Designed miniproteins, single chains. Designs and how they scored, part 59

Each design is a single chain, and the fold is of that chain. pLDDT is the mean over its residues in the fold that is shown.

## One batch from the design tools (miniprotein)

Design m2046
Fold by ESMFold2-Fast:
Structure m2046 (fold): chain A 107 residues (1-107)
Amino acid sequence: ALEAARAFLSGVIEPNEDAEVAALAALAELRRTEGVEAVVEVLEEAIESLPEGVRDLILDRYKEDPEGFRLGVRREIARAGDRLGLSEETVETLAEAVVEAIERLAE
């Protein structure tokens, strides 16, 4: 899950659809088995473990346009989730978990 979360977050800088789909599948499984709190925790750990330059780029993008960033994350998760057959509820929950982890670290 941690490696998948890192791959997903790195995709914010350099998109890779196959890596994004694989990462989203792992995060959806973590949500199913351990709950949404575990997903947020893994995403926080993943962001903190990214190279400082990559982390700063992600946080800066969020700070410059929080609403546009949130919309972008939801759109990309919805696209990858459609390929995996994820429910709209699962897509929304995962998108919210990603934004929540970033918001905690942006402060």
Scores: mean pLDDT 76

Design m2047
Fold by ESMFold2-Fast:
Structure m2047 (fold): chain A 86 residues (1-86)
Amino acid sequence: SPVQQRLQELIKLMDEDIAYIKEEYEKTGDPKIGEILEKLEQLRAEAKKLLADPNATQEQVSRLEMEYGSLVTSARALIVVKKKEE
């Protein structure tokens, strides 16, 4: 289904971004990055639950995509600031 395809693509992007952000968090120790990482892991778990739900809607996927995009943007902004100060 289109919903399942979108969720699979979203989970793949989440896996890649979580791996990157986790590596940067291990280098910096910034607690704000740690908080975002925890929220991203929670959102990934929600996406996986939704993938298993035959009643999952396009609106639910769009909400997850929006929340994910916001969290990744925030994490990347913090990482850029830290790298420029090194």
Scores: mean pLDDT 85

Design m2048
Fold by ESMFold2-Fast:
Order: C-alpha cells, then sequence, then structure tokens
Structure m2048 (fold): chain A 106 residues (1-106)
C-alpha cells in the first residue's frame, strides 16, 4: 500500500539520519543523509498523487526535525550520548506524527 511504502522509506531515512548523526555529531550531515534516502525513493513513485503526498509528508518531517536537531547539537550541557538519545526521541515523534498525517490524506 502507499502507506506501507512511505513507512518503509521513512524508516530507512530515520535510520540513515541516526547513523550519520552518531558518526559525525553534525545535524546538517544527518539531515542531508535523510534527504538523500527520500530523494532516491520518492523519484521512483510513478503515481503523481502518491508522490505529491510523500513530498508533502517529507516537508512536514524536515520542518519538525531540522530545528530540533540543530538545537540539540548546539546544547553545551549535553554529552554526545545525551544528544543522540534526544535526537532519536525527536525523530521517533516526528515519524509518528508524519505517518498519521500521511494516512489521513490518503
Amino acid sequence: SPLERFKEILDRAVEAMLAEYERTGDPLAALKAGARVFQDEIDKIEDPEERALAEYALSLFFSRVGPELRRIAADPSLTPEQQLERARAVLDKAREEVLKEFEKRM
């Protein structure tokens, strides 16, 4: 289904973002890793309506996670381990919200 396909894309993007953030400590590098996964997968969606919905959901996801990942990375009171824990929580919450929004607009 479109929802299952989008969920798989989103899960891969989140995994790529977390791996890159753990490797670099750079929120921009993490955001770029997620964006690459989305670009590669969304371009394969042939249905224009499904693609448009996926692009909308992608925009919503990055609008929510981008500022929060930058805030976490800029917090001098947090250890790298604590930054990664908070980044994971932010990505998990945004994933849940975006999947619900995608399902509602199907």
Scores: mean pLDDT 86

Design m2049
Fold by ESMFold2-Fast:
Structure m2049 (fold): chain A 74 residues (1-74)
Amino acid sequence: MPSKLEKIKEIMEETYKKLLELKKNGASLEEMVEVAREGGKKVKEQGPVDYSDPEISKLDKQIKGILMEAMEKE
């Protein structure tokens, strides 16, 4: 497995964990969107993302899911 894939997974996992903590602490949608943008920029810096990887696909879905839920409840 290329080390780039592992770095992308770590960035996405950290982004998701930060979003979970923000949601738990009652943070604003604006704060959650900013954290997701920062994570997305770091992922793009690693180059093209292989979404065929099941862990990356799962993390992408989890991040999008928590943001959608935050948007729908506002």
Scores: mean pLDDT 78

Design m2050
Fold by ESMFold2-Fast:
Structure m2050 (fold): chain A 87 residues (1-87)
Amino acid sequence: MPSEIEKANELLDAMLKAGVENNGDIAAMEAVYNEKIPELSEEVQKIVEETFKKMKAIIEENNGKIDFAKIFEVLKEAHEKLLEVAK
């Protein structure tokens, strides 16, 4: 079975994919988030929630469009935080 960290990274990637496929629609990303977040531990949920808040802010600041450079930086930071939780 996927680890907690693998599930969290898969969720973050799925949220980005939903955003891309739906032209920056935050509601599409939120639907994916709400479906998968209950499968994660509380500590991992907090990291994913914080990351999603940052992703939403980037999209809102970029006129409702995905800024891929900023989103990838936020995802990289989230991946690092998830690895720290695994220690």
Scores: mean pLDDT 82

Design m2051
Fold by ESMFold2-Fast:
Structure m2051 (fold): chain A 80 residues (1-80)
Amino acid sequence: SMKDLKELYNKLVEEIRRRLREAERLIESDPERARRHLEAVRGGLRLLREYQKILNTPEVRKTVEELEAELRALEERLRA
């Protein structure tokens, strides 16, 4: 149902945000663990894009774009 999908979307967004925070915390001290968190975020964002196709609102689009931008920024820091 739409209600169940929105609940799954919200839980996935919070999980992605948690992993991005952990990656940022670990980027200098433990880059291998940071990388694993970012790999999990990449997988989560693929699923989030599928939810976005159904939950097609400006708010959802903005959230996905912001999370993708944060992932890119942290991946760049990890490569430096």
Scores: mean pLDDT 90

Design m2052
Fold by ESMFold2-Fast:
Structure m2052 (fold): chain A 74 residues (1-74)
Amino acid sequence: MEELAEKRVEEITKAAGGDEEIGEKARELLELQLELKKKYEELSEEEFQAWIEENKEFLEEKDELAKEVAEKVA
């Protein structure tokens, strides 16, 4: 899992023209996505929904990073 994430960060960095700053943001984004997936798998539907509502800042940060990475890759 970590090895796959590292390779994906390298691919995104290359797609962004070798921008290491975007590579670091992509790594952070993947870590947030993995945390979200882990919560989805470990929590019940009700518990997951409550966690999302309590952690809206986490979702906003993830979406902001996703937008920044996508803008550099596109």
Scores: mean pLDDT 76

Design m2053
Fold by ESMFold2-Fast:
Structure m2053 (fold): chain A 99 residues (1-99)
Amino acid sequence: SSKLQELLNQGREYLNKSGEYAAQGDYQKASEYARLASRYYEEAAKLSKDPEKKEQLLIQSEALRKSSDLYAQGKSSEGATLYTSTSLRSIGDQIDKEL
């Protein structure tokens, strides 16, 4: 689905912006972009017809939402740990490749 791919592409862009702002110490903007990435992956999950892909997108969406909340609370190291988890990024990359 081209719509699914567009949502995943936008989610990845917001994910990258969140990481960039976190690296700059701008945790408020890191939180905002992590929240946007979470919403886009949630919308992508709604369009996914594959139950496994849907579940993987929902897991990543929830992790990004939690990371956003931790950044907003000033818990930058905890937020970064959830956000930059190799397994969470790997799940997102696997979903993108299977479209």
Scores: mean pLDDT 76

Design m2054
Fold by ESMFold2-Fast:
Structure m2054 (fold): chain A 89 residues (1-89)
Amino acid sequence: HHMLKKLLEQTVKRLDKLIDEMKKDPSKAKTIAQNARLMLESIAPEFDADSQEQIKAFVEELDEAIKKNDIKAALETIERARAFLESLI
């Protein structure tokens, strides 16, 4: 549907900006990763059960990366989440 497509397009663009910011300023990477996590969690209810479970898995993976201060893992998880959401467009 048009509403979900617009949400996906906007979320992908926002994630692209967050990824770019994490690469440019590693000192902000943890805060940016936390923002990406909140964004994914907020959109999850708008999707079907299978997509919602996948988004929840990305949120959980991102939480673990943030907890371990593993910025590379956090960035890779956000890039994978972005690719998944783009695949739904």
Scores: mean pLDDT 85

Design m2055
Fold by ESMFold2-Fast:
Structure m2055 (fold): chain A 59 residues (1-59)
Amino acid sequence: MEARELARLTYLSYTEDRPEYLEAEERVFRLWRDVREGRASPEEREFLEEIMRELQRLK
């Protein structure tokens, strides 16, 4: 799944409780946690940064 799509679904989870939106938010949260705990690869860290940039654009 592309960073933009994952960010879009996560953003929608803030306004509407649909399973697919909540699943996207959970995936982003798990990735963020893995980065914070040092369990993420460099590629996963870059992917999280892309997701965060796309989320910032939706605000």
Scores: mean pLDDT 80

Design m2056
Fold by ESMFold2-Fast:
Structure m2056 (fold): chain A 65 residues (1-65)
Amino acid sequence: DEILELARQLGVSAAEVELYLYAKEHGIEEATKKHLKVEEATESQIKGFEELVKLVGEKIKAYKE
């Protein structure tokens, strides 16, 4: 599974990679809602997941050629 392998290489969970990919396609607020399984996310939760998505993105850039 490409997502599982990428997560292993980055040192993050598969759920965090899926969160990153979902955020790139649908935006951070929708990704946060989906990940937490809530109808509405707080600004604090959105900011926390935004930082996580940024960190995963930085790890992907460092990992790729």
Scores: mean pLDDT 78

Design m2057
Fold by ESMFold2-Fast:
Structure m2057 (fold): chain A 81 residues (1-81)
Amino acid sequence: SALEERFARVSALGGEAFRALAAGDLATARQHLREMATLLPPEERARLEAVLADDSLSVAEIRDRLKAIMLAYAAQVDAER
């Protein structure tokens, strides 16, 4: 379904962003997060855009906020199955 395809794409981009963050590559992480934001529902997209707008966040803070956004999106997808 389109929902499952979108979820798979978001999960892949999230995984690539986490790997870039672990490597300290913020530029690559931000690129994946910007692409991911275009695929998210309005609420999760707004949360991710707020992360991207805040240049004061540490790698750990970005990672923790990304985890929360991914969990919220996964729960929404599961509810729509």
Scores: mean pLDDT 87

Design m2058
Fold by ESMFold2-Fast:
Structure m2058 (fold): chain A 100 residues (1-100)
Amino acid sequence: AAEALEKRERSGELFREAVLEILKLAVEKKKDAKEILKKAFEIMMEEKAKNPEMSDEELAKLLLEKAKELLDSAPEDEKSAEEAKKLIEEVEKELKQLEE
């Protein structure tokens, strides 16, 4: 019970940290963060379906790796970079609420 809750909390933090890093990279590279995240999540979920034994840590790492690959191949979108800044603020606010 207690150990399962602790593992779930850590897994949530790992995914939120991966999402924040992806959003920050998208802002730096002026890419569409929403499209990158959507595609990276789809790839991650497909790999989880093929390998249900994958840990949340491995899934978070895969999400970040695939997002970085997608960021390198995606066209620049300056308007989406501004939207990504707002998403960063929202995710950071949510993380702060969970820490308090």
Scores: mean pLDDT 73

Design m2059
Fold by ESMFold2-Fast:
Structure m2059 (fold): chain A 91 residues (1-91)
Amino acid sequence: DMEEKRKLLEKAYQAVLEGNMEEAVEYANKAIGELGALVVFAGAVALGLPEEHLEELLEVARRTLPEELRPLLELLEEAARRARAGEAVYS
């Protein structure tokens, strides 16, 4: 079971790197439950993924997350927006 969860998280990570956001959230949700979308989004921000991919993740997260967890998604979206604004200064 622990080994199964590790493999699912590795698949989620690979899906994020490939831009397959729907699959990334699906694998993460299978491994860690309903928080999967939040973890995938935080990881994508940390990896510096393009805004287009982050927008896809936000759409998937809004569709898959319980309504009660949406405030956490809003906090992560704000953090991502600030990170992107900072990057623009160095461009």
Scores: mean pLDDT 74

Design m2060
Fold by ESMFold2-Fast:
Structure m2060 (fold): chain A 105 residues (1-105)
Amino acid sequence: SRIDQLQAILDQVHDVANEATKQLTAMVKAGASLEEIRELARETAERIYALVAPVDPEYAERQREALLKALEEAKSNVEALIVFESSVTSVLMWLHVKIQQLLKE
């Protein structure tokens, strides 16, 4: 069903995001540069938004562009991590809302 497809995408985004957040957090604690954090965050963003694109390509592109811009504007590795986590949380909440809307139909 469409609900099962959305749940599978949500689960995949969760898994990718959780592993990336663990890695980014460890890198920040180890004193990684802002550019190293940006690089991993950008690579992970491409993976996440590629998973979301089949659901809503315009939403995926808009959120990807917003995250990439916010990462560029980040002044520290900690700010880059916060920006990444905020973007991922927003996407996960959006997918959850999409599932809830379908359950009401």
Scores: mean pLDDT 88

Design m2061
Fold by ESMFold2-Fast:
Parts: sequence; C-alpha cells; structure tokens
Structure m2061 (fold): chain A 87 residues (1-87)
Amino acid sequence: SLEELEAQLKAKLEEKRTQLKIEFSQKVFDLVTEFNAQKVENREQRQQLTDALMQKLSEYQKELEEKLRQFEREMEAELAAARAELG
C-alpha cells in the first residue's frame, strides 16, 4: 500500500540521517584530535591551523546537509512515482 511505502521511506530517511550524523561526529572528532596533536611554534601558525580547522568543519557540515537533502529528494521522487502508478 502507499501508506506502507510512505512509512518505510520515512524510516529509511531517519536511519540515513542518524548514520550520516554519526559519520559526521566521527570525522569531527578525528579532525579535532589531529588538530590538538599538532605542535605549533608561533601565533601565526596557530591562527592558520584554527582557520583551516574552522573551514574544514564548515565543509563537513555542508557535505552532511547536501547528502541529507539529496537523499530526501530521492525518497520524495520514489513516493511521487509510486503515487503516479497507483492513481
């Protein structure tokens, strides 16, 4: 039924969101761990590393958001196709 498909797609989307958030958290943890392990000799190097870290975190966040939006669009398209076949 259409209702069963809608429920399945919603569950699949929530699982994907959870998985991507876990992967994001692991990437952030690894990045911060690598950052903290670096020896810095001066303030300029510290600033450059901090800026690079902030940029990389922003890139990871944008990647997560784009992957979620793409998957959501794919689920919406699948549901729309099923509705068209049943109508």
Scores: mean pLDDT 83

Design m2062
Fold by ESMFold2-Fast:
Structure m2062 (fold): chain A 83 residues (1-83)
Amino acid sequence: MEEARKELEEAIESIPKELQERARELAESIIEYALDAGLSEKKALEIATNAVLSLNDALTLISEEEAVELIEKNAREKIEELA
């Protein structure tokens, strides 16, 4: 658990400082959705961490709003596959 939380924090810290709060909010929404779907806390944190890392890559190619929407959609699809 501590390791999974650390990986999420490191992923958020890789995001530009001005967008870190937005990335944290995205991660929290993904974690809540995963837990509501019946996934473990560890699995929810893993999905959120991967989403934040993917967000950093997407932000180099598309707008902030489009990047967040794309990443959230991909994370929700992943959660539905695992539930």
Scores: mean pLDDT 82

Design m2063
Fold by ESMFold2-Fast:
Structure m2063 (fold): chain A 99 residues (1-99)
Amino acid sequence: SRDFAESIVSMVARSQTWSDDTVRAIADVAYARGQQLAAQGDNDSARRNYIMAGVMYYSIGDFDRARQAAANAGISFARLARIVRLANAGDVDGVAAAI
């Protein structure tokens, strides 16, 4: 959805002002929330949390965790990389089309 795409763009912009440790801690929380939601059968909310975690991991160069988050979201690592590129450009409509 466009609202989720706006959240991704906003998060990527804010993450640039934070330390890598802070970004990783927030990404870890999103990833854990994704796991909790998946265990409850809320696959749509789980997927959104995994995409958010993957975008944040990717933004700090943690490609192993980014790849794992992408896999749990059901998207390719290449698709995650494209989402991050579009988000860094502030392209909300592009992010919405890619998720």
Scores: mean pLDDT 92

Design m2064
Fold by ESMFold2-Fast:
Structure m2064 (fold): chain A 78 residues (1-78)
Amino acid sequence: ELEELRKRREEILESITPEELREVARRYRELGLEELAELAERMAELLEENTPESREEFRRLFEEILRLNHELAQEELA
């Protein structure tokens, strides 16, 4: 179950384009979410670099975006 979700996540991450991430960053800025916008732009740069090291950093930043989204959801509920 967790392994299937992990592989699905990797497939999604591999299909994301730099252009899509820049659109996401633009939407985050429109919503006033500057930190998330900066992370999305950095992820786009890492995809364009396309090295094993940049791909690993991309995964780390993706987890950071998920963490920040979770924090925002908790703050909304409080």
Scores: mean pLDDT 73

Design m2065
Fold by ESMFold2-Fast:
Structure m2065 (fold): chain A 120 residues (1-120)
Amino acid sequence: LEELREEALEAVERGQDVEAVEKLRELLERDPEFAKETAREMAALAHRQGRVSEAINMALMGVFAAELAERGELTEEMVRALAEAFGVDLERLRELVERRDGRGILDLFLEQALRAAEAA
């Protein structure tokens, strides 16, 4: 787990956002809470570098959405706004929110983050 986190952070340092998101998805499969912490560290690192990364910002928003959904605090207005802003599938996001599936929500945002990184 620590090795995957280290690899993800090194990828961010090198500006390799595709690799960073791929490593973060591997972490999510093994330890969702550790993946959330790693995503926050990745976002903080990109910010310290003065980099605006669409992919890393999407990953961070996925963490935020997952945590709010787990607490039952993610409203329908927020779900619609997030889907529109980040190009996330609205129906899939609603389904995951109804189930309070934080891991699924984060994975959905990471899929979109990977597409954004690959398109850059």
Scores: mean pLDDT 86

Design m2066
Fold by ESMFold2-Fast:
Structure m2066 (fold): chain A 77 residues (1-77)
Amino acid sequence: MEEVLALEERLLAEAKERLEAFAKTASEKEVKEEALRLMREIAEEVIEELSKYDPEEAKRFREAMERAFARWEAEVA
């Protein structure tokens, strides 16, 4: 579990730095699309790592993330 949290923290920190740099030169739409893409990639990596320690929780987390992303995509589309 602690290793899953460490991975999440690292991936989120990297995504934040990339998005901050990208936002300085990109349009609002491009930033939103890149943020969604990065968040999906992070979620998939976290889910895969979590499934090694707690497969049941990983399945529930995947369902929650799929719903969250579907709502986010509907809001920004």
Scores: mean pLDDT 76

Design m2067
Fold by ESMFold2-Fast:
Parts: sequence; C-alpha cells; structure tokens
Structure m2067 (fold): chain A 88 residues (1-88)
Amino acid sequence: MSIEERLYALLTGAADALVAAARTAFDVPDPAERRRLVDDALAGLEALRALVERLFPADSPHRARLLAHLEAARAEVEALGAELAAAE
C-alpha cells in the first residue's frame, strides 16, 4: 500500500475508535464523566480533521472521503451528547 492508503486506514480507524469511546458514555453512571467522554471524543475528531487537512493534498480522494467520514463521526458524537443531556 502507498503511504496515503496506510494513513487513510489508520485515520479511519482512529475516528471509529473515538466514536466507540463516546458510546461508552451510556454505560457510565456519573453525568460529569459522561460529558467528559463525549467532549474528549469531539476534541479528538477535530484534531484528526486538522491532521487530515495537513497530511493529504487538497485534490486527494482519500482526503475527501476522510473529511466526510469525520463529519459523519462528529455528527454521531454530537447526537450522543444531546441524547445524554436530554436524559439528565
């Protein structure tokens, strides 16, 4: 695989891991710890977005797919945060 293909796989996996970490918030009884898990996942996804924008050229199809994947992941984590806030 090219370096770009390897970075694509690695960063996709990192984004998926952040979403999975945010989902564990539903198993946490402390509301403050639940909010921290969601906030940490959102911060991690924003850091990954900045990294993708730095590592991939603007015309890269891998960049476009990763940015779309990160946007979907952010929307999912934001929806999880809203659900947790509504349950409080």
Scores: mean pLDDT 84

Design m2068
Fold by ESMFold2-Fast:
Structure m2068 (fold): chain A 92 residues (1-92)
Amino acid sequence: KALELQRELYRVLGEGMIEVAEAAEKGDMEKAEEIKEKTVKEVLELAKAIPGVSDEQAEQTAEDARKALELAKENPEFGKEAGRGLLALAEA
């Protein structure tokens, strides 16, 4: 069951990274920031739902997700590749 929530977290983050990268490529930085904020909040909620994950671990996961999304905004090619990798992990 923890693995199913981890897969959903990978899916949410992967989709978010791709969408942030695509918005940034189009020059829509406002949309990229909105997607980033929404994705970070969803990742935090999912991480808190994982059995055995502490609030501190969930906050760290959300912080790591924010950094990944910021990098996807600055480097859209990386963001799309990393996002696709996370989506593959979610489906595995």
Scores: mean pLDDT 86

Design m2069
Fold by ESMFold2-Fast:
Structure m2069 (fold): chain A 82 residues (1-82)
Amino acid sequence: DLPVPDWLRELFRKAAELTPEERKQLFLKAGFSPILADLFASMSPEELRELADATNESELQALIQRIRDKFAKRAKEVKKKL
């Protein structure tokens, strides 16, 4: 259980202040995959701040997984309910 690096916390905090388009570019330049960059760009500022407030790497990964699962479930439910 490792502490979250300061650069990663700062990245999420900066992303919360940016537009979705700027967020996508920020995460791509930081070396994240296009899928993850799109995921982070689709998050609310509140969700990004929650990631920035993670105290350790396990908590951060759990939060990212939870948000990913929420978006995947919403996409599935929208398709099934259409």
Scores: mean pLDDT 75

Design m2070
Fold by ESMFold2-Fast:
Structure m2070 (fold): chain A 78 residues (1-78)
Amino acid sequence: MPVLLTLRLFLPRRLSPEEAEALRERIEQAARDHGGTGVRVEVEVTEEGTYVGIQALFPSEEAARAFAAEAERLVREA
């Protein structure tokens, strides 16, 4: 059964515009690699740090969970 994943992640560091764009593209690719469709990724830099909002439809709960773990890793390593 398809699963709609909505995820909001926080990195306590302000990314540059170039870093934010690179992170957005990497997360979008990771979502596609896990079978995600309708992928939406927003990276917002604030005075407190960087927020990453993700929404995508995955073919299974297992695919959504695997992607969520990868997305958390990508944000942490940004």
Scores: mean pLDDT 86

Design m2071
Fold by ESMFold2-Fast:
Structure m2071 (fold): chain A 80 residues (1-80)
Amino acid sequence: GSEKLNLVDELDNIENQVMSSNSIDNEIKNQIIDILDKLSKLISSLSDDLLNDIKNKIKSVNNKDEMIHILDQLKDVILS
């Protein structure tokens, strides 16, 4: 429904922040983690183990291309 589309819009906004920023800071990472927590309530196929794996990947990301790739994969999961 509209809640899933709102999460996609939030991810697009974060992707634009990543593209425009000189570095990936903890604020951007925390915003993505917050979206994952919201997403877990909307998608029953997201297990706690899968969520923790994705959160750990986000926390370890050190380059923009990898972060954008993760954001695109999350959008694909939401739209599936």
Scores: mean pLDDT 78

Design m2072
Fold by ESMFold2-Fast:
Structure m2072 (fold): chain A 80 residues (1-80)
Amino acid sequence: MAEKAAEEAVKKALKNPPSDEEAVEALEKALELSKKNPELADEVGNAVGKAVSELGKGLSEEEAQRIGQVGAAEALEKLL
């Protein structure tokens, strides 16, 4: 389930906030994984955005973006 995988990935990233480098690597990985299942990638992207919005209260926009990128990559890898 995309929602649960996204929530777990976002919680993990919140405990260990990713660097800019880690976020860029995660985005590249998520883009590569999305080629295998674009429909699942859309579902994961929506679920990650919702999880960041609900769990990431008080984050800066930059921190929220990095957490979202890492969360999307981890959730996609787990579900594929």
Scores: mean pLDDT 83

Design m2073
Fold by ESMFold2-Fast:
Structure m2073 (fold): chain A 70 residues (1-70)
Amino acid sequence: MAEEIAEKAVENAKAQVEALKAAGIDPVEAARAAGMSDEDIAVVEAIVAGDYEKALELAKKLAEEELKKL
């Protein structure tokens, strides 16, 4: 389900955000430098802000769009 895919994506993103913070790197700037889409960057911004509900909602929308392509 898109919700399960989104939940896993948010958990993986949280782990990466924590690793970047521990290294003294701004996770949002790292995502932008990596060439992530504005939509993916919005998920990272929500995670950094501690708004996990918004991050999950955004990730769910992205997962639903990917599932439509299959």
Scores: mean pLDDT 78

Design m2074
Fold by ESMFold2-Fast:
Structure m2074 (fold): chain A 83 residues (1-83)
Amino acid sequence: MTYAVSGVAIAADGSAIRGSGTLGSDGSFTLTGVASDGTAVTVTGQALEAPAVGKVIGVRGTVTSGSGAGQAAVGFLSVDAAL
């Protein structure tokens, strides 16, 4: 099962990344959004708790592309829908 997610990740430098993406049944997520400077950024990582539609979950990950690539990130994702 896959979930549509939206939310915010905060990179180790304090920059906020707001976007949307997907969360797998294994807890792996990808979030694509924009950093505060307007650059496109991708964050990938792992959910810290079991997803359920309508739930907000904590996540940890890494910025994998764009500004701040290689930085650790933590955030919160809203589980918007089951896909």
Scores: mean pLDDT 80

Design m2075
Fold by ESMFold2-Fast:
Order: structure tokens, then C-alpha cells, then sequence
Structure m2075 (fold): chain A 62 residues (1-62)
């Protein structure tokens, strides 16, 4: 489902270490949470955790 695709996308971006992929995943994930697309509270919490990690890794590219 959409929650699972979002979580896989975030995990894939983190695993890749690619700054552009990380930024894209953060943007898409943040938007999905804001739009209420993620309906499962556990998936929502996991997405927030992965977005925070992806954002941290993207910032470290400098």
C-alpha cells in the first residue's frame, strides 16, 4: 500500500547514501504526512523516524 511504498522509499534512500535521493525522500515523506496519506499510526511514527534520519544524512553531505 502507499504507507509501505513510502517506508521502502525512505529506507532505500538511506541505504543508497545519495544526497539527492535523501532530499527527495524527505520531501515526499514530509508531504505524505502533511496530507494525511499515511493512516497507520505505527507507519506514521516510522516514517517520521526515517525522515529525520534521511534529513540528518542529507545535511552531512556538506
Amino acid sequence: GPDERLLRGLEAAIASGDAAALRTAVHEGTRALEEGVVTDPEHRARAEELIAEARRLADERA
Scores: mean pLDDT 82

Design m2076
Fold by ESMFold2-Fast:
Structure m2076 (fold): chain A 61 residues (1-61)
Amino acid sequence: SELDELKQKLINLAKEISPEIAERVKKRIDYLEKNETDPQVMLEKLKAAIDSLEKIKEKIK
């Protein structure tokens, strides 16, 4: 599903930055899955997180 693809992309981006960020991202995803019941809101939050990590990755270069 799109949710699973976005979760995988977010985790993979975090791993490229650092293992510590990857662990934080995994905890954030777990929190969202337990507390967010609206799949549309979940999609938007995951997309925003991906955009933020991509910007961080560009600045680290």
Scores: mean pLDDT 80

Design m2077
Fold by ESMFold2-Fast:
Parts: structure tokens; C-alpha cells; sequence
Structure m2077 (fold): chain A 87 residues (1-87)
């Protein structure tokens, strides 16, 4: 479906990025750019509201990755995932 399946794929991508950054924070921006590329491929399958939420999350995650703010990344991922499932 265009809802739960695509959200689950995005959640998985967020989790893999966070795990990678936790192991090697020096690659935070690299892992974020890979995530952004993959998420952008799925983005058109989401609703307008879900697309807006994910785009805002990607902007926040990009800034946090530059700062190597692992706790901030985890918070944004958790918040965004919960909101996506609620939409």
C-alpha cells in the first residue's frame, strides 16, 4: 500500500542511517545524503501531507548530521516516524 509499506521502508532507512552514524559519526553527512537519495525515490508514493512531513524531517536531519548530533537525529527520526504512522 502507499501508506504502511512506504512508511516502513522510510523507517528502516532512518534506522540504518542512525546506526551507521552511531558507529562512525565522521560519516554522518555521507550516510544522510545516501538516505536522502533513497527517500526521495519513495516520496512520490506518499500523500501530500506525508511528503511535506518527510521533506521537513530531511531538512532537520541534514542540519543535525552536519553537527553530528546523534541524540537530535534519534529524536527527529522517532517524532517523524510516529507522525507518519498517524497520517
Amino acid sequence: SRTYREILIIEGGFTLMLMGIYIDPSKAVEYFEKLKKEVNKILPELSKEQQALVKEALKRLGELAKKKDIDGLAEVISETTKRLYAL
Scores: mean pLDDT 86

Design m2078
Fold by ESMFold2-Fast:
Structure m2078 (fold): chain A 80 residues (1-80)
Amino acid sequence: IDEKVREATEYAARRLGLSREAARIVAENLSAPPAYVARLAGVSVATASRVQRLGGELRKLAVEKGLSLEELIEEAEKRL
């Protein structure tokens, strides 16, 4: 579940224009303070916060509804 959420969040971050490295950093740090993650990833606090919020929504869907990675990617695209 955690790996599926990370991969779907990383995909969404890439669609928002983040580099591979920035997308991975944010997706791996969904529960960290947005300012800290923004600094690590080299993005704005608003961008880090947006991706973290999306990752939280995807985790909720994965846990509550048992969605596959493909379904989580579709849900991520709807939220972009």
Scores: mean pLDDT 84

Design m2079
Fold by ESMFold2-Fast:
Structure m2079 (fold): chain A 107 residues (1-107)
Amino acid sequence: MSALEGLIELLEEVIRIAGDRATVTVLGDTVYIRFDSEELAEKVAPVLLELAKKYPNLEVTVVGNVIRITSKDNAFLKEHPELVERLERESMKRPLTPSELLELLRE
């Protein structure tokens, strides 16, 4: 399975648990999800960490209310450079919701 497929599945779980009670920014091959509270991040984190085991090219790290999803060896950037550029451009205009990022990934 590709890094993109893994990112989509991780975002679907974020939306299932937290909805759009988070903001997303994209910087290079890294997606930063900032939850509205640390308690919300604590509910989401164990599900994402378990799910990430299916995707060896993805790394999930948790710091406070922020969950970071990074591709290993720039896999996302190597597989989909135009998509990464588009995601960075859109997230620089304003922070995205998880639902908005998922829509961009499915285009």
Scores: mean pLDDT 82

